# Designs tried in a protein design run: designed miniproteins, single chains, continued (5). Part 33

Each design is a single chain, and the fold is of that chain. pLDDT is the mean over its residues in the fold that is shown.

## One batch from the design tools (miniprotein)

Design m17131
Fold by ESMFold2-Fast:
Structure m17131 (fold): chain A 101 residues (1-101)
Amino acid sequence: HHMEELLRARQEALEAERAHYDRVIQEGKGPREEILRAARYHAEESGMEIVGVGEADLAEMTPDEAFERLNAELRAKGATAVIAFITPEGKVVAVGFRPKP
C-alpha cells in the first residue's frame, strides 16, 4: 500500500540519520555543522538541552588544554556534561549539555 511504503521509507531515513549521528558522537570527529547537528540529536534523545558551544584551535594549545578550558567554560554556564569533537581543520568544538528543566 502507498501509505505503508512512504512510512517505511521515512522510518528507514530516520534510522540512517540516527546511525550517522551516533557515529559522529562515538568517533568525536567531523565538520562543525555535522557536529552541531549530531549534538542537537543527542540532546533530544537523552532528554537534555544544549547550554553552549565552545571552540579552541589545536594550533595554539594541546587537546588536553583545549578540553580543560572548554569544559570549565561550559560547566560555568550550567553544563552537567561536555562532549568534545575535533574538526578536519584541527579545531576542538565542545558542546555543553544539561537536563531539561
Scores: mean pLDDT 82

Design m17132
Fold by ESMFold2-Fast:
Structure m17132 (fold): chain A 75 residues (1-75)
Amino acid sequence: SMAEEEKEKATKKAAELMKKEAGLSDEEVDEFIKAIEEGDVATAVAKVREAVERASKEVAKELEELTRTALLNAA
């Protein structure tokens, strides 16, 4: 569905930013992706909080918006 495609795109973009801009490990990013796919909002939000602590304000805002888009399209 369109919602599934938007979820996948938003999740992929957030994961790339977490790796490249926030310095999260592949394992930490895999946990984030799994949390989105399983609808585990608490874990997904926790990983975003960790990433935004390490990222610039601009990247932090983009990560929060991408994660919101992914979670809304997972519901």
Scores: mean pLDDT 81

Design m17133
Fold by ESMFold2-Fast:
Structure m17133 (fold): chain A 96 residues (1-96)
Amino acid sequence: MEEFKKTLLGYLELQLEGLKLKKELEELEKKGELSEEKRKEFLERGQKLAPEYRELAEKINSFPQELLDELEELVEKLRDKPEEEQLEALKEYIEK
């Protein structure tokens, strides 16, 4: 139970960080301020997150189906909210 919550919390924190990175990139692109040097910075930042993201995703998938079903029900209840709000609400539910 505790390991599952800890793993989910870590995964959600990485998803929020990735979403923040994506929004930052999109805003710079809309403003025409996205240089090749800046694109490289974002690529490097994203690459640093990828190994932890994969490891945590694998751990989540290794947990019992009952826990995964509970997570899926929570996600379904939040589907009408923006992605950022969904992630924050899941994080609060799992223990902020």
Scores: mean pLDDT 75

Design m17134
Fold by ESMFold2-Fast:
Structure m17134 (fold): chain A 93 residues (1-93)
Amino acid sequence: MEAEKALEKGREGAEAAVAGGESGDGEKAVEGAKKAGEAAKEGVEAAKKAKNAEEAARGTGAALLGIGGAINAGILAKKNGDEEAAKKAFEAA
């Protein structure tokens, strides 16, 4: 199902954002946020296409996971002094 693909992509994006944070590299965190943001969009589309509540819930879950990853990366970029990267990460959410 498309919702499962979005969820998997969201996990990868979130993990990349966390890895960027562990490295203390805001640019790496932003790359993870971009991936998570794309997964959030796919999750929203899957939820809109959902025929029943269970599939809609899965799509919504993927969207929330992706948004969280993008926000986390934005916070890390801002801490690193890169306000432009932080802005882009927050916009991806």
Scores: mean pLDDT 68

Design m17135
Fold by ESMFold2-Fast:
Structure m17135 (fold): chain A 87 residues (1-87)
Amino acid sequence: KEKLEKVKEELEKLAEERLKIAKELRAEKGDVDALSDEALERLAEIYERLGEDELAELLRLAMQGDEEAGEKLTELLRKEAEELAKK
């Protein structure tokens, strides 16, 4: 019971940290150069831990200078933030 609650707490904390970094990236219109490498690596790690391989892949491509991946990532992060704001 406590072990399950701890896992839930950690997932909620990861989701909150993810949203915080994603909000910053969205404000910069997916411009990964505007965020620190540490913040971007942390976001990629969170996506991998949550099993969101598509978002992790898009972030990696955007970090390599792919503008299309950056725009797509920004749109997905905006949609996610809007959906979570409804809850």
Scores: mean pLDDT 69

Design m17136
Fold by ESMFold2-Fast:
Structure m17136 (fold): chain A 69 residues (1-69)
Amino acid sequence: MDDKAIELLARLAETGEVTPEIEEVLKKALAEVQKITGIKPKDAKMEESLRVAITVGARLLVVEDELEK
């Protein structure tokens, strides 16, 4: 819900560039999603899927914020 964090994740989705700031945001978002959903992936593939889902979700949140006057 930090606007800067959402923008960094949206940039990652668009450019594929991973900076230390983006990595920190991804780790926090992953922990948050795991806490909310109760999903604890043991497989790297499941972790990658969650990372992708978080990145897509952040892009959607940025779009929603732009649509919200």
Scores: mean pLDDT 67

Design m17137
Fold by ESMFold2-Fast:
Structure m17137 (fold): chain A 76 residues (1-76)
Amino acid sequence: SVWEQFKKLDEELRKKLRERIEKVLAEHPDDYVAIGRAVLELLKEFGLATEKDLSLTEEQLARIGRIVLENLKKLE
């Protein structure tokens, strides 16, 4: 069903997101801009983000990276 496909996509997205953020943190500790860009690139791979999202400023990317990192740590 479509609902089962959405659930599988969500589980895979969460796994890939965690893996991607861990890699970025290892190379660029506290670089929230790099984390934000990695998040957007992953979302584009899953069809959840568009080219328009690339127009975000470094400040906006850093904000996204910080929020995502904090939320992933809290969901453990």
Scores: mean pLDDT 71

Design m17138
Fold by ESMFold2-Fast:
Structure m17138 (fold): chain A 86 residues (1-86)
Amino acid sequence: SSAARQGLAEALRTLAQLGRASYEQDEERGRETTVRGLDDVAQYALSLGLRDVADGARRAAEIARTDGVRAAIDAVQALADALAAA
């Protein structure tokens, strides 16, 4: 539903802000915070039948492991913007 996608977009924007703030203080803590938040978003999205959102969150978590936390936060923001536009 549109309301569920908007709620997920806000949750992802909050996660991007929290991940960035955590990363600025401690890079490892920022990575852990971002990955955990993305896992939670993916599970919640699956519970709503939003597999596209869950797949997006899992890709962002993989980016955190391969390209680093800053790239993952950018991917989270892009996913949030795409959800808000839908």
Scores: mean pLDDT 83

Design m17139
Fold by ESMFold2-Fast:
Structure m17139 (fold): chain A 105 residues (1-105)
Amino acid sequence: SQAELQQLLQSLQALLAKVDEAIQRIQEAKTKEEILEILEELKAFIEEVLPDPVLRDVLLERLDAVIEAIKKSSDFELAKDTALRLLESIRFELQALIRELQAQL
């Protein structure tokens, strides 16, 4: 329905803003623990705001894979690069979805 598409659009716009915030926070991060905290906060936000279970599950699985990789590595710069690449990829996908939904409304 149009109301469901509008609600999804609002949720995606809120998530995009949270991803942009997470990117800035990770760029300023000085420790692996700070990066992990930012990614865990983003996971919690996705679980709260995304009504679409398929999109939610895909994003959470990608975040979990990166979180586990970061936890197992002692390389802070690699952890930071890995986290930023993931968030930039998610940002790009969210922007594309938002544009597609706006074209349908």
Scores: mean pLDDT 90

Design m17140
Fold by ESMFold2-Fast:
Parts: structure tokens; C-alpha cells; sequence
Structure m17140 (fold): chain A 93 residues (1-93)
């Protein structure tokens, strides 16, 4: 199931994060700052998929894409708040 795949990917991501911190001396802050950019890119992609699905009458797919966008943006907001970063103003569909 997809939940098992997500769990496996999260475990692999944690393993990479720990190795970057312990073996390569990268700070947690630097890793999270890099991650925030990935979350923004994902939110943009989800917004484009939602708009395309909506225009094609695939309303359930559009709604799922918007839900995925909102999850990505919530993680982005948490990182911005935790590290006191400048919030990028994102205008989406």
C-alpha cells in the first residue's frame, strides 16, 4: 500500500538526514532550509495538477491535489516559523 511506501521513504530520508549531520557536519537548520524549497516546488506542482484536473472535469483528483498542496504548505510554514526565515509570498490557483 502507499502508506508503506511513504513510511519507507520517510525512514530513508531520516537515514540520509542523520548521515549528513553526523558524517558530513551539516546543520539541521541547513537541511531544513533546503527542504523548504522542495516543499514550495511540490505545492506549485500540485496547484498546476489541480487546475488541469478541474478544467478536465476530474473534480476528485483536483481536490486531492489541493489537499496535498495544503499539507506541503503547512510543513513549509512550520520550517519558516522554527528557523525564523523570510516567508516567500506564494500565489497559487
Amino acid sequence: EREELIKKLEEEAEKIRKELMTKYGLSEERIEITRQIGLVIRAIGDSLQAELARRQGRLEEAQRALEHRDISLSFYDEIVKKYKLEKITITLF
Scores: mean pLDDT 73

Design m17141
Fold by ESMFold2-Fast:
Structure m17141 (fold): chain A 71 residues (1-71)
Amino acid sequence: PIEEPGSHSGTVVFPTKEEAQKAAEELYEEQKKAAEEEGGTVEAKKLSDDETELTVTLPDGSVGTLTIKAA
């Protein structure tokens, strides 16, 4: 696989739906603050009650995607 500079993806799995949902909300707030300071944006997409995808886009075209799900 080819990794593009400034583009990252990851998946985080939690034991319970409650922990996954809480982590998704906390990470969304943290990523939103960080992205806004750099002039970027963050988007949260709820795929299901136990799966959420966060996408951070920076002004330089860097994109980071993090998927949070329950086992």
Scores: mean pLDDT 74

Design m17142
Fold by ESMFold2-Fast:
Structure m17142 (fold): chain A 72 residues (1-72)
Amino acid sequence: MEELKESIENAKKLGDAYADELMERLKQELGLSDEEVEAIGKKVRDTIISLLGKTGNEIAEAAEKVAEELAK
């Protein structure tokens, strides 16, 4: 059981790192302000947490979709 909790925490950390890199690119591509990036970042993190157990690609794609929706 503890090993499962550790795996989930590791997945979360990887997702957080991926989200940070993605946010940096989205800021440049979409011309977002620092405040907009912060607001999107919160939604991206919430989405990653809700998607624990998904593949890294699925998490990244979902985070990108949420960020894109918030930028509209």
Scores: mean pLDDT 62

Design m17143
Fold by ESMFold2-Fast:
Structure m17143 (fold): chain A 85 residues (1-85)
Amino acid sequence: GAEREKLIKEFYKLAEELEEEAKKRKELGDDDTAELLLKLAEEVRKEAEKFEKDPSMSNEEARFILGIFEGLKGILLGLSKILLK
């Protein structure tokens, strides 16, 4: 339904945000964090594709997985800021 389509869009939006953050980290000279952010973006896109193809996956399960990826983004960006000091 509409909720499922919104969640799929949120996964792809997160992947795009991760790719943009990776570009910013690379410009700051943090190539290691940029690479990790790009790998995370790839995993987010794979999970989005899986969610699109698997009608048995609930919206609640997808939301939980999305939350984990958002948490990982926060950890990577936080570690980057600590390491650049």
Scores: mean pLDDT 85

Design m17144
Fold by ESMFold2-Fast:
Structure m17144 (fold): chain A 70 residues (1-70)
Amino acid sequence: MIEELEKKYEEALKKIKEYSERAAQVMEKYRAGEISTEEASKKLDELNKKITEYLRKARELQKKIKEAKE
């Protein structure tokens, strides 16, 4: 069902936004001197891995939605 694919796509975009906001918070703490470079790098690497995974899922879902509408 296209509706289910669109819902999963929206959920993936929401997760990307959430992880991006967390990455922004890590950057702010780093700039404020609240966390070390090592801690910031580790947290950003973990968040970037999650963002990349959800971007991949969103891309696959968008492709399936396009194919279903053809």
Scores: mean pLDDT 83

Design m17145
Fold by ESMFold2-Fast:
Structure m17145 (fold): chain A 95 residues (1-95)
Amino acid sequence: DKELEELKELIKQATQQVEGQKEVAETNDLSVEQLETTIKDLEELREYYEKLKKEIEEKYPDNPKAQEVIKEIDELIEKIEEAIETLKEKLKEKK
């Protein structure tokens, strides 16, 4: 299924972006504005993937490949939450 393959690629790309944002925040002294903007972007990204997960569950019930995509989305959401927490901690240090 081309759609599920494209979604896997998208999720992998998003995961790499989120991991990169967390690493940048851990290793660099980001401004308050940069931290606030990135947190907002990550919160919007989390909401997007939570919605996408629900749509996949509804469109592909009991599909093993869709279940793999859902698992990858769950892992991505967890990484987004970890990145948000890291960025919020950095923001508290600056305020």
Scores: mean pLDDT 85

Design m17146
Fold by ESMFold2-Fast:
Structure m17146 (fold): chain A 74 residues (1-74)
Amino acid sequence: MLSSEEAQQALLELSKLLGIDPYTLGMILLTYVTNGIDALSPEERKLLEEAKEKAPELFEKLVENIKYLVEKMS
């Protein structure tokens, strides 16, 4: 599990690789984890596919972190 600082750093790195702001990326990841792939637009799905291709470890760690937070709060 990532620390808060590690999660923030990971989000910034991935957002830089994808050319989007970290807030937008965070919202897309949260929607993906909470509501599934069908809640995403085609453009957002393509962005997640590119994230998995370019930085699979970073993507996986961020998804795991969000899943843990959502499960802990639910």
Scores: mean pLDDT 79

Design m17147
Fold by ESMFold2-Fast:
Structure m17147 (fold): chain A 93 residues (1-93)
Amino acid sequence: MESEEEVVEEFLGKVKELVDEAVEKGLTEEAIKNFSEQLMKLFEEKKPQLSEEVRKAVLEGLIKLVTALYNKEKKEEIFKIWEETKERVFKAV
């Protein structure tokens, strides 16, 4: 049985890959839409394996991350938001 920590690590790893892809594609409207769609699918798949505390931390972080991508924030700021999200989610586990 996977621990919640292992599920979170897999989830965050996939989210990081999606962030890297969106940034590499230059934060085009199409890239951000693809990011949002894949992110929602991934969250729905993993949601049943996460506690309410972890789900809340994930949602708060993802909202900030998606907002930063739509605002076309600097790459360094996007990665800072990602690192803060990762830290917050792991603290909730």
Scores: mean pLDDT 79

Design m17148
Fold by ESMFold2-Fast:
Structure m17148 (fold): chain A 80 residues (1-80)
Amino acid sequence: SARQERQKILDEIDKALEEKGLVPELEEKLREFEEEALKASETPEKQEELMKEAVKKLAEVIIELLPELKPLMDKLIELV
């Protein structure tokens, strides 16, 4: 299922980020993106769209920090 495939990709990304010591920086960026999405959402449908946008922005940050994760991030974006 898409949920299981997404979780597997997230686990692989998480391991790579932990190995590089980048988890705290990414947690801060994710919090910022989530906060902006919540402030702008008035409906569940708009919230879903804004959360997809937040995931794309986080993916861009991850790719900038670890370009080797781009293939995994591209797959994750496709599943959102």
Scores: mean pLDDT 71

Design m17149
Fold by ESMFold2-Fast:
Structure m17149 (fold): chain A 91 residues (1-91)
Amino acid sequence: SAKEKLQKAVSLLTAAKLIAIGTEIGIELGLLSKEEAEADVKAAEELVEEAERLVEEVKEELSEEEQKEMEAAIEEARELVERVRELVEKA
């Protein structure tokens, strides 16, 4: 159902943000190699992309308000992941 796909998208975005935050902390504490940090960021990027696909699949079934809320959630997750990507590239 559209609600199940939307809930999955929210869960994927949450997972992506947690991975990104964990990766940033791991870099700052020197606990992650560049290779490990790159793998984690790539995984977070793939989760955001999957969430975007799920939202697009159900977009016509969503209210205008739900569409705006999901667009904002995707943008927030993408910005966080992109910020951590920049940290990995500078390491």
Scores: mean pLDDT 88

Design m17150
Fold by ESMFold2-Fast:
Structure m17150 (fold): chain A 92 residues (1-92)
Amino acid sequence: ALEVPVLPDIVGLSKEELIELMKKAKEHLESNLDKMSPLQKKVAEKALEIIDEALENYEELSLKEIRHAYVLVGASLGMIEIHLAVERLARS
């Protein structure tokens, strides 16, 4: 079963904790790319771009900027999971 991640309370999280959550989101997106429609893949690719930019510029980005990146990634991941669930229902 695909577990839909509920966004944690990110206000109290450190940059390191947010980066670890982004790495997990990246692994989840990459593991499901083969199951995605072309539109879902496009959304996933944009989420991966945000993650990669945050990881590459981690030292230079503020905690607020890292939080913003994570929120955008979380929203994109949630939309992809909803689409995957709808596609599974359509196959029955």
Scores: mean pLDDT 71

Design m17151
Fold by ESMFold2-Fast:
Structure m17151 (fold): chain A 88 residues (1-88)
Amino acid sequence: VDERYRRIAERVVERLVEEGLLPEEKAEAFKEELIKVLAENGLLTKADAEALGKKFGIPAEAILRAYFEASVELGVEELKAAVERVLA
């Protein structure tokens, strides 16, 4: 499993749990399904978000938003680490 897909999935799960859209009990199952989707397709499509939303009872738009936010957050962390490495 690509570590980057795992990190994105973990951040998506954290956001959905914090928003009260994903019960903690279902968090691990959702994470595994999302990692599988990302490993297969390289990204989360609208169709994937709709399928996950139907399975877990979460609006597809919320899943897509969480995925976008998690991807941006990881990208910013990666950029900050690169900048800190250059400045050090």
Scores: mean pLDDT 80

Design m17152
Fold by ESMFold2-Fast:
Order: structure tokens, then C-alpha cells, then sequence
Structure m17152 (fold): chain A 55 residues (1-55)
């Protein structure tokens, strides 16, 4: 959960900085999950599931 929390924070940072280029499919999925105004808990769960499916 600590790493998942940091992943959510990084994804939120990417959403907050629209001029940053997203370079990985995992980052794209994380940004999309958060950009739909999901709750922090839901965003974390979606990022976890997405990472599991991508790897």
C-alpha cells in the first residue's frame, strides 16, 4: 500500500502537470483512472489492478 500510495501521488502529479509527457502505458492508465475524478481509494485500487494486468 505504501508503494501504491506513492504511485497514486505520482499519477496525480502527472494529471496536475498537463505539459508533462506520459511515457508508459501504466502511467497512461493511472492518469485516466484519476482524471475521471475517482476517490483516492478507488484510484489506488484501479492503479493496482492495472499494474497487475500489465505485468
Amino acid sequence: SEEAKKRVEKAKELVANPDKEITSLEEYGAVMAISTDLSDEEAEKMIEALRKELS
Scores: mean pLDDT 61

Design m17153
Fold by ESMFold2-Fast:
Parts: C-alpha cells; structure tokens; sequence
Structure m17153 (fold): chain A 116 residues (1-116)
C-alpha cells in the first residue's frame, strides 16, 4: 500500500539520521528521572527512538508529520542547551540533512494530495 511504501521510505530517512555520528545525543530519550527540572520543562520529549516507535505503530502518516517530530526535537535542544553547546550545532546539521532527504517525499505526497 502507499502507507507501507511511505513508512519504508521514512524508515530509510530515520536510519540515515540515526547512523550519523552527530545523532549520538538524540538517539534515545534523556534520563528525566535524574534531571527532574528537565521533566517539568520538556513539553514533549522526542528522540530518534521515539520517532522509530511511532513510525512502527503506523502513527506517522505523512512526511510532514515526520518533519514536525524532528522540529520538536530541534526546539527541545535549543530550549535546554546553551547556544555554544555542540549539541545545538549537531541538531541543526541533522535537521538540514533530514530536510534534504524529506524534500522529494514531501513533493510526492503534495502531488498525491492534489490529485485526490
């Protein structure tokens, strides 16, 4: 199905991001039990592992929903880290790579919606 093809293509994007060495701080959820102030301030924690879980459950239905989760991850990093923290540069680079990989999927999805 188109939904299965979309999930497979989004998984390939996720796998490419996860394999990037700059992704190391973002692969798994932070230990919020050790940092209760972060738990109070993080509105929705997002990691690559969480995105993989949502994708596997069929809860990501468009490339734009996938991008929204990556943008939330990016915003959380900016909110909780100093501007000179290397994680800020790393998450910005990962988002740029993700946008480049998602662009053709977004364009295909947009064309499919216009034909419906």
Amino acid sequence: SLAEELRARLRAVLDALRADPRAAPFRDEPDLEKQPEWQKKIPEPVSLAKIEELLARGEIRSPLEFLELLLRMYQNVLLYNADDDPRVADIAALLAEALARLHPLIEEWRRAQALA
Scores: mean pLDDT 81

Design m17154
Fold by ESMFold2-Fast:
Structure m17154 (fold): chain A 94 residues (1-94)
Amino acid sequence: SVGAQVEEALRGMTEEEIIKKLEDVAKNEKGRKGKIAKVALELIKNQEKPAEELKEFTKEAVAEIYNIKREEMSDEELLELFLQELAELLLSLA
């Protein structure tokens, strides 16, 4: 139910408020949290691109952030790791 918790936490926040909070984290946090925020902002900026290109970008970025070799995790596991980290970040901002 992580998705349900994120939806409830973001209830009453505008898209602009979410983007601003992500920009603040990306600017001020130098660790993995800031890097995940940067990936999320890049996905928002490029939302018009094909889903397969966005997935490939996300997998590459997550593997680099966590220093994971691509052969160590499946594509699905890398995407799930990103979604989990993004969910935790968004919950921390609500």
Scores: mean pLDDT 78

Design m17155
Fold by ESMFold2-Fast:
Structure m17155 (fold): chain A 87 residues (1-87)
Amino acid sequence: MPLKLSEEERKELLEFYEKIIEEAEKMKAQGASDEEIKKYIIERLKEFSKKHPELEEYINKLIEQIKTMSAEEQLLVLKILAHELRK
């Protein structure tokens, strides 16, 4: 991984991504719009960066990368990142 994380930070970031994915999938199942799901994902990422200022630049780059994507594409990116953190 290009980002050096402690074991605790890696676990916390993984759990964070998995929770976003789970909640966004629930929102989608309940009939939430693409815009509502995208707003949820971006707001959760911004909140996480405020709690973890050491990861702020990483999270901000992620937000810039995904903000123009569909909710489905944003979820796919998060699923890929979660998979990488499990390795």
Scores: mean pLDDT 82

Design m17156
Fold by ESMFold2-Fast:
Structure m17156 (fold): chain A 88 residues (1-88)
Amino acid sequence: DVVDKFLEYLKEKYGLSDEEVETLRRALSPENPLESLKAILEGKDPEVTSLEQRRRVARARQILAKKGITEEDRKELVEYFEKLEKES
């Protein structure tokens, strides 16, 4: 799965804990996990239908910021994610 491969890469590169990876996974839309992940990385608001899901997205963004993931890093991560999608 592209999402699982990407989250594993993110965990290894930035030293995320299992709990932080799980928080990121829970922030993804169950209906559109790939699109919501890409939106979070691009700094856009994903289409979320509930207040609880919006809170999960906010927590995910805070984790990325705490790990020192810059705007430039996010662009590289989006490119890597798109490459994984094309190779799957």
Scores: mean pLDDT 74

Design m17157
Fold by ESMFold2-Fast:
Structure m17157 (fold): chain A 97 residues (1-97)
Amino acid sequence: SDEELEKKIEEAIEELLKDPRLKGYEKFIETLLRTTVELAKEGENEEELIRRAHLAASKKLDVEPDPNFTSKDISKIKDEALRLLVEKILELIKLAR
């Protein structure tokens, strides 16, 4: 339900903001998560959403983005804050389907 999805978005934001490197980027994180969920609900492709999310998050965290990034590469992300953010985005995309 939309109410369950909203609760999961709020829980994801709270968990992400426990990371010191993500603390202070609350508005960016909320916008990224909510925009990605809306696009997922509209039927946008999962891999395209993950590619866009990884690129946006990498730029925000000053991490060099992988130009060939896919959902299969999430576990290979060495930057813990970036990995956690992209993992939560994938979880929310799957819940929005």
Scores: mean pLDDT 86

Design m17158
Fold by ESMFold2-Fast:
Structure m17158 (fold): chain A 88 residues (1-88)
Amino acid sequence: MANKTIREATQKQLDEAAKIVAEELGLSMETAKRIVQLATLDEDPSDSILQALAKELGLSPETVRRAIKLANETIKKLVKEDEEKKKK
């Protein structure tokens, strides 16, 4: 199940998270966007899903798992930062 904070993320926040993931892991923007999209559906996808995505993207399953974790953390951070701006 997706976290409530991740489900409330805007398209702008998802695009920014994809950019950060691409820069940190040396991935293409297209690869990072796909990883971010999957992270919004499931924070801890099964090994079979990770292996399928790794084959499609030409990455190792370990790299995909790491990228999904980074995407989840980045999305949560961006959503919280926007919420803090609204509280002041």
Scores: mean pLDDT 75

Design m17159
Fold by ESMFold2-Fast:
Structure m17159 (fold): chain A 69 residues (1-69)
Amino acid sequence: SNLEQAIRDSKWGTPAAVEALRALGGPPRTEEERHARNAAMTKAATEAIEEARRKELEEKLGRPVEPPP
């Protein structure tokens, strides 16, 4: 998938983001489903990447990092 490949190729790509995309279900059959799926995939990928980055930062700093409001 184009989005999965883009996430993997980015410097923020993580296995967690790719797995989130796979969890969104089978292929879309209509344009409405495709748009909804793309929106959900983008949201899931962004959240997974941010979570992974926060986790990495916590390990680096040795202290908890709160998510932004």
Scores: mean pLDDT 63

Design m17160
Fold by ESMFold2-Fast:
Structure m17160 (fold): chain A 58 residues (1-58)
Amino acid sequence: DDWHQALVRAVSESTEQGLSPEETAQRAADAVSQASGQQATATARWIDGNPAVEVTVS
């Protein structure tokens, strides 16, 4: 699925810009929705003290 590449790109760009996990999640959801043509939701979370983003496509 091409949306995996969109997700990775959005996360990398957001990290480079120093955005918060919440802002990163929003950008990831927008990028995945655009790439997949489906509705996507993203949740910011912390894993062992590191920010992470989880994305679901419906």
Scores: mean pLDDT 75

Design m17161
Fold by ESMFold2-Fast:
Structure m17161 (fold): chain A 85 residues (1-85)
Amino acid sequence: MSDEEIAKETYELIKRAMELLLQAGDLAYSDPEKAYELVLEAEEVVRRAIELAKQLPVGSPARRQAGLVRGRVLHMRTYLDNLLK
């Protein structure tokens, strides 16, 4: 795969993870258990994005963005972990 193809696939995974996080945020009050399931799916998607992004040069925008979205997933998971305990 070319660096351009890897970057495109990484961005598509980032977009999917962000969509899952938005859905989880919307459900956090009404259905926190369903929100948690969506966050776990987002965590798996962002893990794949980071794995792909490792093939890109250090400092690439896609690598940086994947790391930022991972941070958002971890934050939401921590919030829901505390809410459901």
Scores: mean pLDDT 84

Design m17162
Fold by ESMFold2-Fast:
Structure m17162 (fold): chain A 85 residues (1-85)
Amino acid sequence: MEEERKEKMLKEVKEIVKSNPEDKTLKDLYRKLEEYIKKGVPLEVLETLYEGAKEVYNTDDPEKREKIAREALERAKRILEEKKK
């Protein structure tokens, strides 16, 4: 069900952060994902942040990682605003 998917996404991102504890970009995305899960936002918003975190994890270039994180946060915010209207 949806709750199991949310828990799985949070767990996967948490494991990525544990493997990279000095990575501030990943920690910021994880905190936002956790915040949104607690607020009960739509799954689509959570998936956007989850995908962003995975892309950051798979990207070596610091500038590209920062851009991916920003784009993921902006996209999540846009989806959330769309769902409110």
Scores: mean pLDDT 80

Design m17163
Fold by ESMFold2-Fast:
Structure m17163 (fold): chain A 70 residues (1-70)
Amino acid sequence: SEELLKKAKDYLDKAVKAAEAGNITEARSYYQKAFDYIDKADISPEEKQKLKNEGAKKVRDAIANALAKA
């Protein structure tokens, strides 16, 4: 479970970096991979939703910042 959550975090970090660079399609791909790993982790549904909400906010904020600079 910890290894799956580590992979989820790594993909979320990649999604945020891609979003900050304006690579929205790449950001979405990494974001979906991160969420797949969260769904596979042996943690509560409540913990999964919390991680998904936190990740979604980080990626949305990164996209908004990239668009504001364009």
Scores: mean pLDDT 83

Design m17164
Fold by ESMFold2-Fast:
Structure m17164 (fold): chain A 89 residues (1-89)
Amino acid sequence: SFREIAEQLLKALEDGLKASNGDKGAALEAVRKEAEKIAKESGDEKVKQFVESLLIAIASGLLRGKSAEDALARARELVEQTVKFFEKQ
């Protein structure tokens, strides 16, 4: 489901931030790798579009965050908006 995919990418973000002591670049690379894996394994164009939209949302949240905690919170907010948009289609 879209929510399960979103939760997987947010977990990759949280784990990446924790493993890198708040390095946003390293965390974003962890999310990109997980996103590529999900897109490749799904074979579904709508899932691919959703994953690409989630990656943009996460990157935008990270860029706006002043700390790892703030970045994670902002990414979660934008991801939730993206999930709701795709669930209506």
Scores: mean pLDDT 83

